# Ledger of designs, part 52: designed miniproteins, single chains, continued (5)

Each design is a single chain, and the fold is of that chain. pLDDT is the mean over its residues in the fold that is shown.

## One batch from the design tools (miniprotein)

Design m17790
Fold by ESMFold2-Fast:
Structure m17790 (fold): chain A 84 residues (1-84)
Amino acid sequence: SAVAAALAALAEAAEAEGLTEMADVLRRIAEVAATLPPEEAIRRMKELLEQNRDAVEQFVAAAQTNETLRQAALAAIAAVAEAA
């Protein structure tokens, strides 16, 4: 899946910036997107993000000042939008 590949790439970018917890969350989301039907995948992704809120907050803060991380995030958003 293009969505799963883009999320995996975003996870690698997050890990390179030291955001290890968010990288793990993004990899789990990529696996979910590759293996589950769309409705179940969306529900599971929401659960993973809610369970890891602190990691998400750190990621958002880092993306505000990191152009590479921001570009990877935009690419992932574009892949999700095209798949919808």
Scores: mean pLDDT 79

Design m17791
Fold by ESMFold2-Fast:
Structure m17791 (fold): chain A 88 residues (1-88)
Amino acid sequence: MTITQERMLSVGLIDDVIATLKAEGAPQEVIDKLQQIRDEMLFATPEEQIALLDEVEKLVSQYLTDEEKLRRIQENFRELKRNLEAAS
């Protein structure tokens, strides 16, 4: 059974990250990796989803130089992880 809200938010947040990093000129290799993580997210357990979100957050912090955008993304990730942990 799908926890609908959290999964849709996870996928949407990863899509926003991909769009942001593309706009910032991140390497295609990084974009491809994020797309693979997005695909894994669709069938991941809540624990696996948290681990995948941690991986996305690491990539964002390494390649995104805009401090304001990074802060907003990190805040959204923290809130989403809290919701997933509560659902585990």
Scores: mean pLDDT 78

Design m17792
Fold by ESMFold2-Fast:
Structure m17792 (fold): chain A 73 residues (1-73)
Amino acid sequence: SDAEIAEIVTEVLLEFGVDQELIDQRMDALVAAARNAKDVDELTVEIHNAVGGALDYPTSLKVSEEVFRRLKE
């Protein structure tokens, strides 16, 4: 569900040091990215864009790998 996706995305982004306020402001875009991305590379681009410089691209890749891993469980 979108609520489960939001929880996972929030938990992972907080673990990587993204502020709760920024996550809340970008929640709809982050949930849509996690729901619609076909692979880790597509999710990485969308997360990197959504967090607007809070994460570098290599860290956005690690976030995306962890989000995909948890969504498969």
Scores: mean pLDDT 85

Design m17793
Fold by ESMFold2-Fast:
Structure m17793 (fold): chain A 66 residues (1-66)
Amino acid sequence: IEDLEEAIKILEEAMKAPSFTDVLLTLSRALEESSSPKVIEALQLAMDQGLKKALETVRKELEEAR
């Protein structure tokens, strides 16, 4: 649950970034530094399918984990 909430926070911060370069930088840093498989999966999904799709997927996983 906490890992999914962390992933959501990172994705939301990336969505608020002022440029596409800052979005990629935020996601890349989080991906390199994260040790959580769920966070890594969410960040990889964002890089592959976009922030909105990743955020929707992680939120669904959080609902199922509750």
Scores: mean pLDDT 74

Design m17794
Fold by ESMFold2-Fast:
Structure m17794 (fold): chain A 86 residues (1-86)
Amino acid sequence: EKKEKMEKELKEAEELYEEAKRRYEEASKRMILPKEYDELLERSKKGLEKAKEGIKNKDEKLFKEGVEETKRNSRELLEKLDRLGS
């Protein structure tokens, strides 16, 4: 169950990051986005990298930190993109 829970959390974080990335790329084709949007996307990517490293190293704390970082930054980016009508 613990392994399945971690795999589910990783998948949710990956899906959220991919959605944020797709919407960011779509918006960037139509307009120049503020630097903060690129920074949020980059932080989401780094969070996902930490989560994957946590799984590889069997570091549950690093995994949870990475998932939370990815979800937080991806959600913030999506909310900002929604305000642009993206």
Scores: mean pLDDT 83

Design m17795
Fold by ESMFold2-Fast:
Structure m17795 (fold): chain A 63 residues (1-63)
Amino acid sequence: SAEAEAEIKEAEELAKRGKEILDQGAKEKDREKVLKGIGLVLDGIGRRLDVGIKYGIPLEEAL
């Protein structure tokens, strides 16, 4: 559905932003940025899993 597609896209964007912050934190040796980036990546993964459960989409399509 369009709603599921939008939620997957939001989850992917969240994980992408998290990785960018993580990578930047690693380059700057900024522990707080690294931890924030890791947290956002995990949140993005969790949201993709939630979409799979909510809409009955196989996890391979949600991930």
Scores: mean pLDDT 82

Design m17796
Fold by ESMFold2-Fast:
Structure m17796 (fold): chain A 87 residues (1-87)
Amino acid sequence: SKAEELARYAKELAKKGLNGLQAVTEAIKRIYPDLSDEEAALAARAALHKVLGTSVLTGEQFASLDDETLIKVAEVALEEAERLKKR
């Protein structure tokens, strides 16, 4: 699914040193290349806040989240990205 792909790619980027917000933002941009950098970052921040209560986490902290939580972040990120596409 798109959520599983987003979760896997974001986790890979976080393992390479991107923080949680950066990793989710870049993963959204890969799936939705038509979104601006600002729109992708807004979707990523909203998803992290809704699932984790914060968008401030290191790459190590983000990569250490269980797969269920990463998929939940990805699902919300896709919903937020789809909302921005309809503007």
Scores: mean pLDDT 87

Design m17797
Fold by ESMFold2-Fast:
Structure m17797 (fold): chain A 100 residues (1-100)
Amino acid sequence: MAETQAFALGMLFGGLILAEEGREPDEAFRERAAEVEAAIAGHEMHPEVAEAFALASKLYREEKASAEEALEAAIAYLREKGLEPLAEALREGYELAKAS
């Protein structure tokens, strides 16, 4: 579950980076995003994934950081906590957006 939540966060920031570049996600990416969102719906978020999301959201929304800067901060946070599988899942979600 926590890895799916981290992956979803990566997909979210991947979508934001595409939007900042004036690109739209393709149909396959949108379908996968909906599937992942449905999979995590109603589940309690893992505390460290929630903290990574809060950090990234603060940087992006309040401190005017780019989506890429916010994403890298979330990845760094998870790695500093020794949660490498979650950091990898987050990056995989982002890379899926870039591949679309």
Scores: mean pLDDT 77

Design m17798
Fold by ESMFold2-Fast:
Structure m17798 (fold): chain A 68 residues (1-68)
Amino acid sequence: MKKEQAKNYLILKLLEHGVSKEKAEELADRIVYGELSLEEATQLLVDEGKLSERTAREIAEEVWKILE
């Protein structure tokens, strides 16, 4: 349940920042189910999601709060 909530939150936030639905779903699966660290997830959102470091970190921190 928490992982599904985190995935849905992340997809929504990525769509709001102009990421395509296909790419948002890919990134959300990799971050939520890939057992990445917070820093690795932040970097992935910058590199693949084309988000700023600040926005990527804020989104990743919220995802981690949902997963706790």
Scores: mean pLDDT 85

Design m17799
Fold by ESMFold2-Fast:
Order: sequence, then C-alpha cells, then structure tokens
Structure m17799 (fold): chain A 84 residues (1-84)
Amino acid sequence: SEEVDEIIRKIALELKKYVDENGKLDFEKAIPVIKKILRESGKFTDEQIEEIINELKKLDTNGDGKIDYKSALEVIRKKLEELL
C-alpha cells in the first residue's frame, strides 16, 4: 500500500537518527517517535497504536531495552498492512 509505504518511510527516517553503531534503537526513546508519527497520520486509534508498541516490545528478547532497527520497521510494516 502507498499509504503504508509513506508512513513506514517517515518512521524509518526519524528513527534512523537514534540508531546506534550496532543497528539498535533504545526502546524508550523510539516509542515517543513512533507514537507521534502514527498519531499525526490520523489513521489509527490509541488502542491500535498501543498494540503496535506492545508488538515492538516483544523484539527486546535480551531484556536490555534495545531493539533492532530493521526488525522494528518490519514489525511496524506488518501491523500497518493488517490495519489499513
């Protein structure tokens, strides 16, 4: 979907600023950025946004508060395609 591609592109560009040398994002820093972009799109309910965030939290398999940037974008894309 063109709409999904536009939203993912915005998220990817904004999150890229917070990616460390190992391709990881600090989850607590990533959450507000993702929520802002999803809210500004006007396409999602607050409950849907929280479902996306909860799915991203599952990527923190090491319990270190960090998630892989590419994996995060993949999970978000899948959820956007399910909702739109």
Scores: mean pLDDT 84

Design m17800
Fold by ESMFold2-Fast:
Structure m17800 (fold): chain A 87 residues (1-87)
Amino acid sequence: MMEEVEKKVEEILKNVVEPYVKKAKEISSAMAAMAAQELKRRGFTEEDIENVFLPKLKELLKKLNVPEKVIEKGLEIARKMALAYLG
């Protein structure tokens, strides 16, 4: 269910993404790859990535005061990596 997907996304963002972004203020390819591996392992679909993961990631980056241009680039990296890992 969508609600379970949201909860799993929030867990990945809190445990994998947020600690790195707080220190670096950016999304690296390495961090995006770690998130993509976790999304694939948990059976996320392309729809889950587009409709739940990427919107939640954008909200987290805004909350952490990451600049808009860095958010845009970070979301592009995260999307490309997640879709590549799913096939």
Scores: mean pLDDT 78

Design m17801
Fold by ESMFold2-Fast:
Structure m17801 (fold): chain A 65 residues (1-65)
Amino acid sequence: GPEENAEAARRGALAAGADEEGAERTQKGVLSGDPAIGAEAGREAARRGGGPEAYAVGHMGAKDS
């Protein structure tokens, strides 16, 4: 469900190198169910060191690969 997807997004962001705050922001974006909020959260996590993986995970858990 949405909570499981949000937790997966958080763990994915951490695995991609995001800090804990960035990963939690990514999780919150996914929980919101709003692609724009999720994308912004993932982009912020990437800027802090999460890279493209954190962005993709924050953006509804989808990857560009």
Scores: mean pLDDT 59

Design m17802
Fold by ESMFold2-Fast:
Structure m17802 (fold): chain A 78 residues (1-78)
Amino acid sequence: MASEEIRLNIFIKSFELAMKKTIEELKAQGYSKEEIDKVLEKMKEDFIETLKRLFSPDLAKEGIERVEKIYEELKKEY
């Protein structure tokens, strides 16, 4: 249980860093906001699917809520 919670925290932190890095790189390459939005939505969906497969139902639910919150916050930044 405790190691699963640690893994979840690492996974969520990796998601946040990956999203921020992707936004930075796509903006640097001149992609439009609409193109960036599509990439980020796909990344969010892929992470949510992975959470559902790798973690217990309760931890997956917590992880999904945290992923969605991070996604909403980052969307306001670009």
Scores: mean pLDDT 83

Design m17803
Fold by ESMFold2-Fast:
Structure m17803 (fold): chain A 92 residues (1-92)
Amino acid sequence: KPSPEDLELDIEVALLEIQLAIAKKTFERAVKKGDKNTLKDVQKALEKILEQAREVLERARAAGASPQIIRDVENLIKEAEELLKKVKEALK
């Protein structure tokens, strides 16, 4: 059953997923164009997403959030870390 805390966390995770989707699409376009300035902006955006996602994960664990919310945040962190590695490789 969704608690008010679970609903708030779900919204925060959904917003981070939207931010990550924007970063992914921006990365794809920047790679195709060889736009290193945009790749640096994507790197900064991903570092911010990771900082926010890790904070949400800690709050979710402390609040005893549903296992699904915890998995969604963990998956988001993993995807953002994998994309950040690709961005760093593209900037070499």
Scores: mean pLDDT 87

Design m17804
Fold by ESMFold2-Fast:
Structure m17804 (fold): chain A 78 residues (1-78)
Amino acid sequence: SMAEIEKLLKERERFKKEAEELGRQLSLEGVRKYEELLKLSEEEANKVLGEYFDKLVEVQQERDDFVAKAEKEAQALA
């Protein structure tokens, strides 16, 4: 209904004004600390992804080495 849509729009406008007010109250030190926290979170995520990718490369290499060894043994038996 139109009344339900108007209620949702009013609630969104209220939240937007509250967010702006909170933003204005944040000190430069508060903003800086928040940015540092985001950077640490991003660096930790990138580290975990990097370690996982390196492990995948190692497993792939071990698999390739195993296949190559099996092929050499098969050729020696022929």
Scores: mean pLDDT 64

Design m17805
Fold by ESMFold2-Fast:
Structure m17805 (fold): chain A 80 residues (1-80)
Amino acid sequence: TKDEEFYKKLEEKLKENQKRADKLPNPSQSLLDDIKVAKELIEELKKNIEAGKVTVTQLSSTGLTLVGTEVQIELEEKRL
């Protein structure tokens, strides 16, 4: 479904963000916390898709969280 395709893109973005954060020598605690929250949101999204309970609001808010995490990673990468 379109929701499953969007979920796969969000999961891939989470994996990309995690790999980039792992390359940082001194990642901030705030960034580590943001990645943890993003992982929890992706797990919840997966469960809601499997249960047929996913909402557009959940998809968009999860996407915004991942974009925010990416921006924080870019800021911390620029310190290198």
Scores: mean pLDDT 83

Design m17806
Fold by ESMFold2-Fast:
Structure m17806 (fold): chain A 86 residues (1-86)
Amino acid sequence: GDDVVFVTTSQGKYDELKKKYPNAVVVNAGSGDPEVVRKKIEEVRKKYPDKKIILIGEGTEDGGNGRALRGVALQNNAELIIGPGP
């Protein structure tokens, strides 16, 4: 819906979402680095203060960047969805 912004960590996920939902607001952080993702989510939150942010990450919730991305999502009232990459 119009009240949601998707933040992706990869170009592939960005392209898939924009192709499937051309009118959706989708933003690509271009990296799974938690610092890069944090800055992008803060930018999105400032631009869309009342929208729900859904962060789409890769890997596992308990491995590597997954735990850090969970922290970024929680600090920014964003929902995190993590799955295996393509």
Scores: mean pLDDT 74

Design m17807
Fold by ESMFold2-Fast:
Structure m17807 (fold): chain A 68 residues (1-68)
Amino acid sequence: SEAEVRAKLAEAARLYREGRFEEAAKIVAEVMKKYGLTAREVADLLVEAGLTPEEADRLVLHAHLILS
């Protein structure tokens, strides 16, 4: 659901702000895989959750590496 996606990405944004980057990236990777979201869609939702566009792009890049 949209609410579940937003809640998980908000959790990832919080973990990123706490310096828990690997845990944040794993949540983003899991959301991308489970819901079939594009990198653009996930980055936009992470910005809505309070990350800067640069922080969101960095986190999405690392999530993509986990999925590779």
Scores: mean pLDDT 86

Design m17808
Fold by ESMFold2-Fast:
Structure m17808 (fold): chain A 91 residues (1-91)
Amino acid sequence: KLEEEYKKLEEEIEKSREKIREQMRKQGFKEEQILLSSKIGLEIRIIGLDIELDLAKKRGAPQEIIDKLKIEKKIAKKQLKEIEKELEKLK
């Protein structure tokens, strides 16, 4: 169930990210600017998820909540790696 939830969440996040990028392109943002914005946002999100995960563990949150935070962090790290590869191609 968690593996299926992970795949679904990853797909929904990817779709939302592409919609945002498409709107930014329509507003005249360059691809490099769009990717840099995404990178900064993902780095901030990962920091926030690390803090939230540490607090959840300290407070004895249910395992389901801890697992969800770990999944969200894994997705964010994967997306960050993809954005970094796209930025390297623009060099």
Scores: mean pLDDT 81

Design m17809
Fold by ESMFold2-Fast:
Structure m17809 (fold): chain A 79 residues (1-79)
Amino acid sequence: MESMPVDEAIERLIEIAKKNNAPEYFIEILEEAKKLDLPSVAEAAELIARKILEHEGTLTPEMEAALAAERLRELLRAL
């Protein structure tokens, strides 16, 4: 089976972030990660986490849970 493209996974993360009223900078980081056409969801998640930390913010528990849930959904679809 073809795994979901990384850009589609990031798009879902953007939707989850918007539902959780994420700050605008977080949405911008997700959009930038999508443009980089990264080869895996894991690499995209690492880049997003790093950029959020560089913005002097840590993921809120809600955002961390949303990212973890989306990574799990993507992994399950790849199976």
Scores: mean pLDDT 63

Design m17810
Fold by ESMFold2-Fast:
Structure m17810 (fold): chain A 85 residues (1-85)
Amino acid sequence: DKERLDALLKEQVWTPELYRELLLLAGVPQSFLDSLSDDELRTLASAAIVGYSKNPYNIEEMRREIEGTLERMKNGIRGRPPPVV
């Protein structure tokens, strides 16, 4: 839903529930999201927001940023999650 995605990206305060909603809209399955920590959710949501910021309305770019972040997390690359609004 494009309208819901636009509304989410205008949120001034982010919660784990909003991160999950954003990632579901980007095509991440609920079962996978349920396995993530709040820190992991924040990291993936930040990647999705970055992808959207590069090409607004390009869900494929959001998905690439999410998939790249998932692959890095799976490979054990260390680092704090990027800052989130």
Scores: mean pLDDT 67

Design m17811
Fold by ESMFold2-Fast:
Structure m17811 (fold): chain A 68 residues (1-68)
Amino acid sequence: MAETVKRAILEAAREMGLSDEDIAEIEKTFEEQGVAAAAVKAANLVIRHGGDPVEFAERVHRLLQAAA
């Protein structure tokens, strides 16, 4: 489950237009602090770049359903 959630967050972040540097920061947060911290980091990066955190959450949920 953790791996599926990690993949969904990273794919949603890429779909939202985050840079490779931002994606690497999210991956590092997963490894050092776990899934909840990485999800918060990803949402904050989306907001910082002018994205909608609700759209980001909807993309994560869609990707999680597709992986079931």
Scores: mean pLDDT 81

Design m17812
Fold by ESMFold2-Fast:
Structure m17812 (fold): chain A 71 residues (1-71)
Amino acid sequence: MSAETASALGKELTALAEKKGGLSAEEVREIMEKYPEVSEEDIELITERAERKGYLNAEELERALVEAMLR
């Protein structure tokens, strides 16, 4: 994904995670699917982490998003 898309997505994900205490895989997928430049591979990479733990907090979401950008 582009740096602009990752920045916008990261802000939305982290803001919602801070408000709710964390996001489930389903919530992460719903947000990421709103961004047309985000691939299914990028969604899967982040949502697999949420599925393993049950939820991801703001710091974990930022880390996962950076990892998706480096791929």
Scores: mean pLDDT 80

Design m17813
Fold by ESMFold2-Fast:
Structure m17813 (fold): chain A 83 residues (1-83)
Amino acid sequence: MMKEAAEKLKEALERAISEHLSEEEIEEINEVVEKYLPHVSEEELKEILKEAAEKLKEKALKSADEEEKKLIEEQYKKILEEI
């Protein structure tokens, strides 16, 4: 059960990173996260969040202009330091 919850959470976050999602689809992802988050260990959550943050950063940088790239790098650096 715990291991299945971690996989579901990881899948939801990877979908949020890899796809251009509408607000409705983001709410669906948030529901999955809220449902499975309490069943994921702290260590599993940290690993999932670090992987998701790195993938989000790479995707954001690929489509960003020069000013946006600086802001994205600073924001994701802070996120990764808190995980």
Scores: mean pLDDT 70

Design m17814
Fold by ESMFold2-Fast:
Structure m17814 (fold): chain A 95 residues (1-95)
Amino acid sequence: MLEEKKESARAYLEKLEEGLEKLKKIEEKEGLPEEKRKEREIEIEVQKLIAELVINGEIERAELVARAFENAKSLEEKEEVLELAKNKDWEAIKK
């Protein structure tokens, strides 16, 4: 894979980590609804995982996770995609 993609993915990962810290501060100050907080946390965690796969040169798996997450319509489906990706259960994600 191109070094440019790995460097961009690393920079993006840092921004996502900053986003999680900001989300925690907003939750403490504004009291975000639990559902919205969970949805945003899952979205950031999935994007972090995709970035990590790109950094490792696993582009096909990064695309698989991105597609599965894009197709997820509910919070429950989004959580399932994240868990399967964390467990590296690529065959279940393909379904």
Scores: mean pLDDT 73

Design m17815
Fold by ESMFold2-Fast:
Structure m17815 (fold): chain A 63 residues (1-63)
Amino acid sequence: GPSEEEVRRHSVINRAVNRASEQNSREEMRRAVLEVFREAGVELSEEQIEAIVDSAELLRSQG
C-alpha cells in the first residue's frame, strides 16, 4: 500500500485543490496552492503547480 509520505502528499494535494477551487481567478488559485504546500513544507515543480491549478479550475467550473 502507499507509504505515510505518499498518503500525506495526496492529502496535501486534495487540500490545495479544494482551497484553490474557492478562489475567483487563476492567479488567486496559484497563490492558494503555493501557500498550502509552503505550510506543509512540500516543494512542487511549476508543472505540478499548473496541474493542480487546472484541477481546481475544473472543479470550480463543474460545481
Scores: mean pLDDT 80

Design m17816
Fold by ESMFold2-Fast:
Structure m17816 (fold): chain A 62 residues (1-62)
Amino acid sequence: SSGLEIGRRTALAGGATEEAVERAAELVKQGDGRGASEALIAGGATPEAANRGAAGMAVAHY
């Protein structure tokens, strides 16, 4: 849960919309980390924030 919160906040701080963050979280649950980063970039995040956000969300299930 903490990893998901950190990933979510990172993506939002990088410019992603909340809708893009929720789409990215669903893609991460499906094992699609690349799709999650793409969704965050489409939502306005920088590539660096999108990659960090997606990675943070991916480790949230630990």
Scores: mean pLDDT 80

Design m17817
Fold by ESMFold2-Fast:
Structure m17817 (fold): chain A 71 residues (1-71)
Amino acid sequence: SEALKKEYEQRKAELKAAMERQLATVEAILDKTMGNTPERQKEIADLREASQRALQKAIDELEAELKKKLG
């Protein structure tokens, strides 16, 4: 039970870390191609919003899976 909870907490943390790494990579590419522009800032903001939404969905699915395994 506790081992499963820790495993899922780690998986959620890994998903967040993966998202942040991907966003950092995209931000670096946009910096190189667009420079420091308002268009770049909007693109990054839109991507971060979409990524946060996808992350929350993935976390919700993991939490539902954990509940089924614990119940």
Scores: mean pLDDT 84

Design m17818
Fold by ESMFold2-Fast:
Structure m17818 (fold): chain A 92 residues (1-92)
Amino acid sequence: SLSKQAEEAYKNKDYEKFIEISLKIRIELMKKAYEAKKEGRLDLLNEEALEDAKRYEEALKSKEKFEELKKELKEEIKKALKEEEQREAAAA
């Protein structure tokens, strides 16, 4: 599973691999939200998932928009990783 691979990369401090796998997981989750929205399963989607579905739908309009989405998600993952490292440092 991708989640297990991401956990192993994080434990090994292979942050580049962790970011790449996390990006794949994030895109799959956004795709599932988009498919659920398209099928009218709105009761299964919270506000965050609905926004993810909208971002994914917009990205599907062109290759350039999809590449921009991937860049944005990669930066979001990097920011979350830095925030986690800062929390661990503050707790020590």
Scores: mean pLDDT 81

Design m17819
Fold by ESMFold2-Fast:
Structure m17819 (fold): chain A 79 residues (1-79)
Amino acid sequence: DKEEVKEDIYKSIKEVLLEAGVEEKEAEELAKKMTEIIVNSNLDEVQELIAKLVDIMYEEGLTDYAKGTTYAIKKYLEE
């Protein structure tokens, strides 16, 4: 079900952003935007947007979370 996949993507992005120390309201807004784009866009467009957020996660030192989130999103989108 796409709605369940969308919720999983949203939660994953939000949790990673919160762990990175991003303020909850901002993390929620970013996660919502990312999830909507991912669900309604092709993989190339999604990859470009994800790359920007991943760079922020790397700056915070959350390399493993950034890689894991990107991989999970790609896998769900391809499924």
Scores: mean pLDDT 68

Design m17820
Fold by ESMFold2-Fast:
Structure m17820 (fold): chain A 85 residues (1-85)
Amino acid sequence: DEAELEQARRLLEVLDRILASDPEEQRRILREWLEEQAKTRDDLSEEEKKALVEQHVEKLMADPDLRERLQAAREELERLLRERE
């Protein structure tokens, strides 16, 4: 699916940006990404979307293994893209 492949490429770009950034910049990028994801949730109110984004940002930033998890996700996405090309 071309749409799936394009989505994976966009996510890979976001992960690359986060991994290359300092902690303050990582928080900003994560918030922006999560806000974009939340826009697709038509089952949630604007207040619920904001609360969900804030909850996820704080949870991710509190994770001492965040960098390792993001790196693993990046490697998995790169593998999937390679298999499709």
Scores: mean pLDDT 75

Design m17821
Fold by ESMFold2-Fast:
Structure m17821 (fold): chain A 55 residues (1-55)
Amino acid sequence: SSNKKKLDEIKKKLKSLVDKYTAALDAGDDDTVARIQEEITKLDVEYKEVYKKVS
């Protein structure tokens, strides 16, 4: 279903952001860390909304 594909796409985006988040933490780039945290939070909300439609 289209919802399943959307969940997979969100999961891929979240993994990419988590990897970037870890790299930014290691580099001490607080500005990048803050931006990525906002993006992760937004995607987490979207993931939960889509998940409710398929569960």
Scores: mean pLDDT 83

Design m17822
Fold by ESMFold2-Fast:
Structure m17822 (fold): chain A 88 residues (1-88)
Amino acid sequence: SNTPEGKKKKLKTAILTAAIVEVLLEKGYDVGDSGLKAYEKAKELIKTEELQKIMEEVKKLFKETLETDPTEENLKKTLKKMEEIAEK
């Protein structure tokens, strides 16, 4: 939908998708065809420097968790924080 609420939800999902996929690709993971398609669609929505900065903040947090202690508990905590950042 083109509602403000719908746009906010789409932008949040795009920021999270782009951040996660970029980190996984940089670490040499195969994200599959569906992951690459989701990433391409996400990047189409991240058109401003402000949105790019938010995505980079989310990406940094995810990358730091993967490089330090990627336990299920820590990943869940990081994903929650990433969602909170993406909602700004």
Scores: mean pLDDT 79

Design m17823
Fold by ESMFold2-Fast:
Structure m17823 (fold): chain A 84 residues (1-84)
Amino acid sequence: MLLSDLDISALSRAQLAEVVRALVEADGRIRQLLLSRGIDPSALSDEQLLDTVVDLLRNDPELVRASLSPELYATLEAIARRLS
């Protein structure tokens, strides 16, 4: 997926939350990763899901990198950096 149309640095927190929800719904690998950690993304709000995914990246970056495509990992890493 080409994400060149998304300027992550220009997106609001609410817009980043919508992007993360869309990525989780489009890629079952993120959903499975969250479920393996005891987290049900369907039980979370978009902003709670954003915070959960960012925290997972900060605490277990190698696990996330091993579980996702390089393109998807790079997108989530850029979102996590934007929120730092």
Scores: mean pLDDT 78

Design m17824
Fold by ESMFold2-Fast:
Structure m17824 (fold): chain A 72 residues (1-72)
Amino acid sequence: MKEYVIAKVDPSLTPEQLEELRKELAKLFEKYNSEIEKVRAEDITPEERQKKIDELINKFKKEAQEVVEKHA
């Protein structure tokens, strides 16, 4: 019965895969959050700061999507 129910749920993410995914995303988030914090502390123009932050957010989203795609 449980095996049949599990087969009807999306099989692309097992509990183990979901945990590994969360762990990998947490590492990426921590890395990029620290980089963004450094940029926010820089004595640069607001425009340059925003561009650097946007670039970091875009890189994080791209790498996070790649991690998700590999586990899906």
Scores: mean pLDDT 71

Design m17825
Fold by ESMFold2-Fast:
Structure m17825 (fold): chain A 67 residues (1-67)
Amino acid sequence: SALLTELEEALNALDLDPNDLNSFNRAITAYRTLLRNQEPVPEHLRQRILAAAVQKGREELLFRDLD
């Protein structure tokens, strides 16, 4: 899907520059949109976004409640 491609591209950019906040925000947004749409996220991408969120001290972004 376009969202999986966006997530993977954002994570690839973040691997090259771990301080790229734009790529981090793109990855988080794509991941949350995938979860909202109930789209399957491959385990390897899930582990990568989790690692990125932990490195930023922002793991809470993966567990935000939908009001």
Scores: mean pLDDT 78

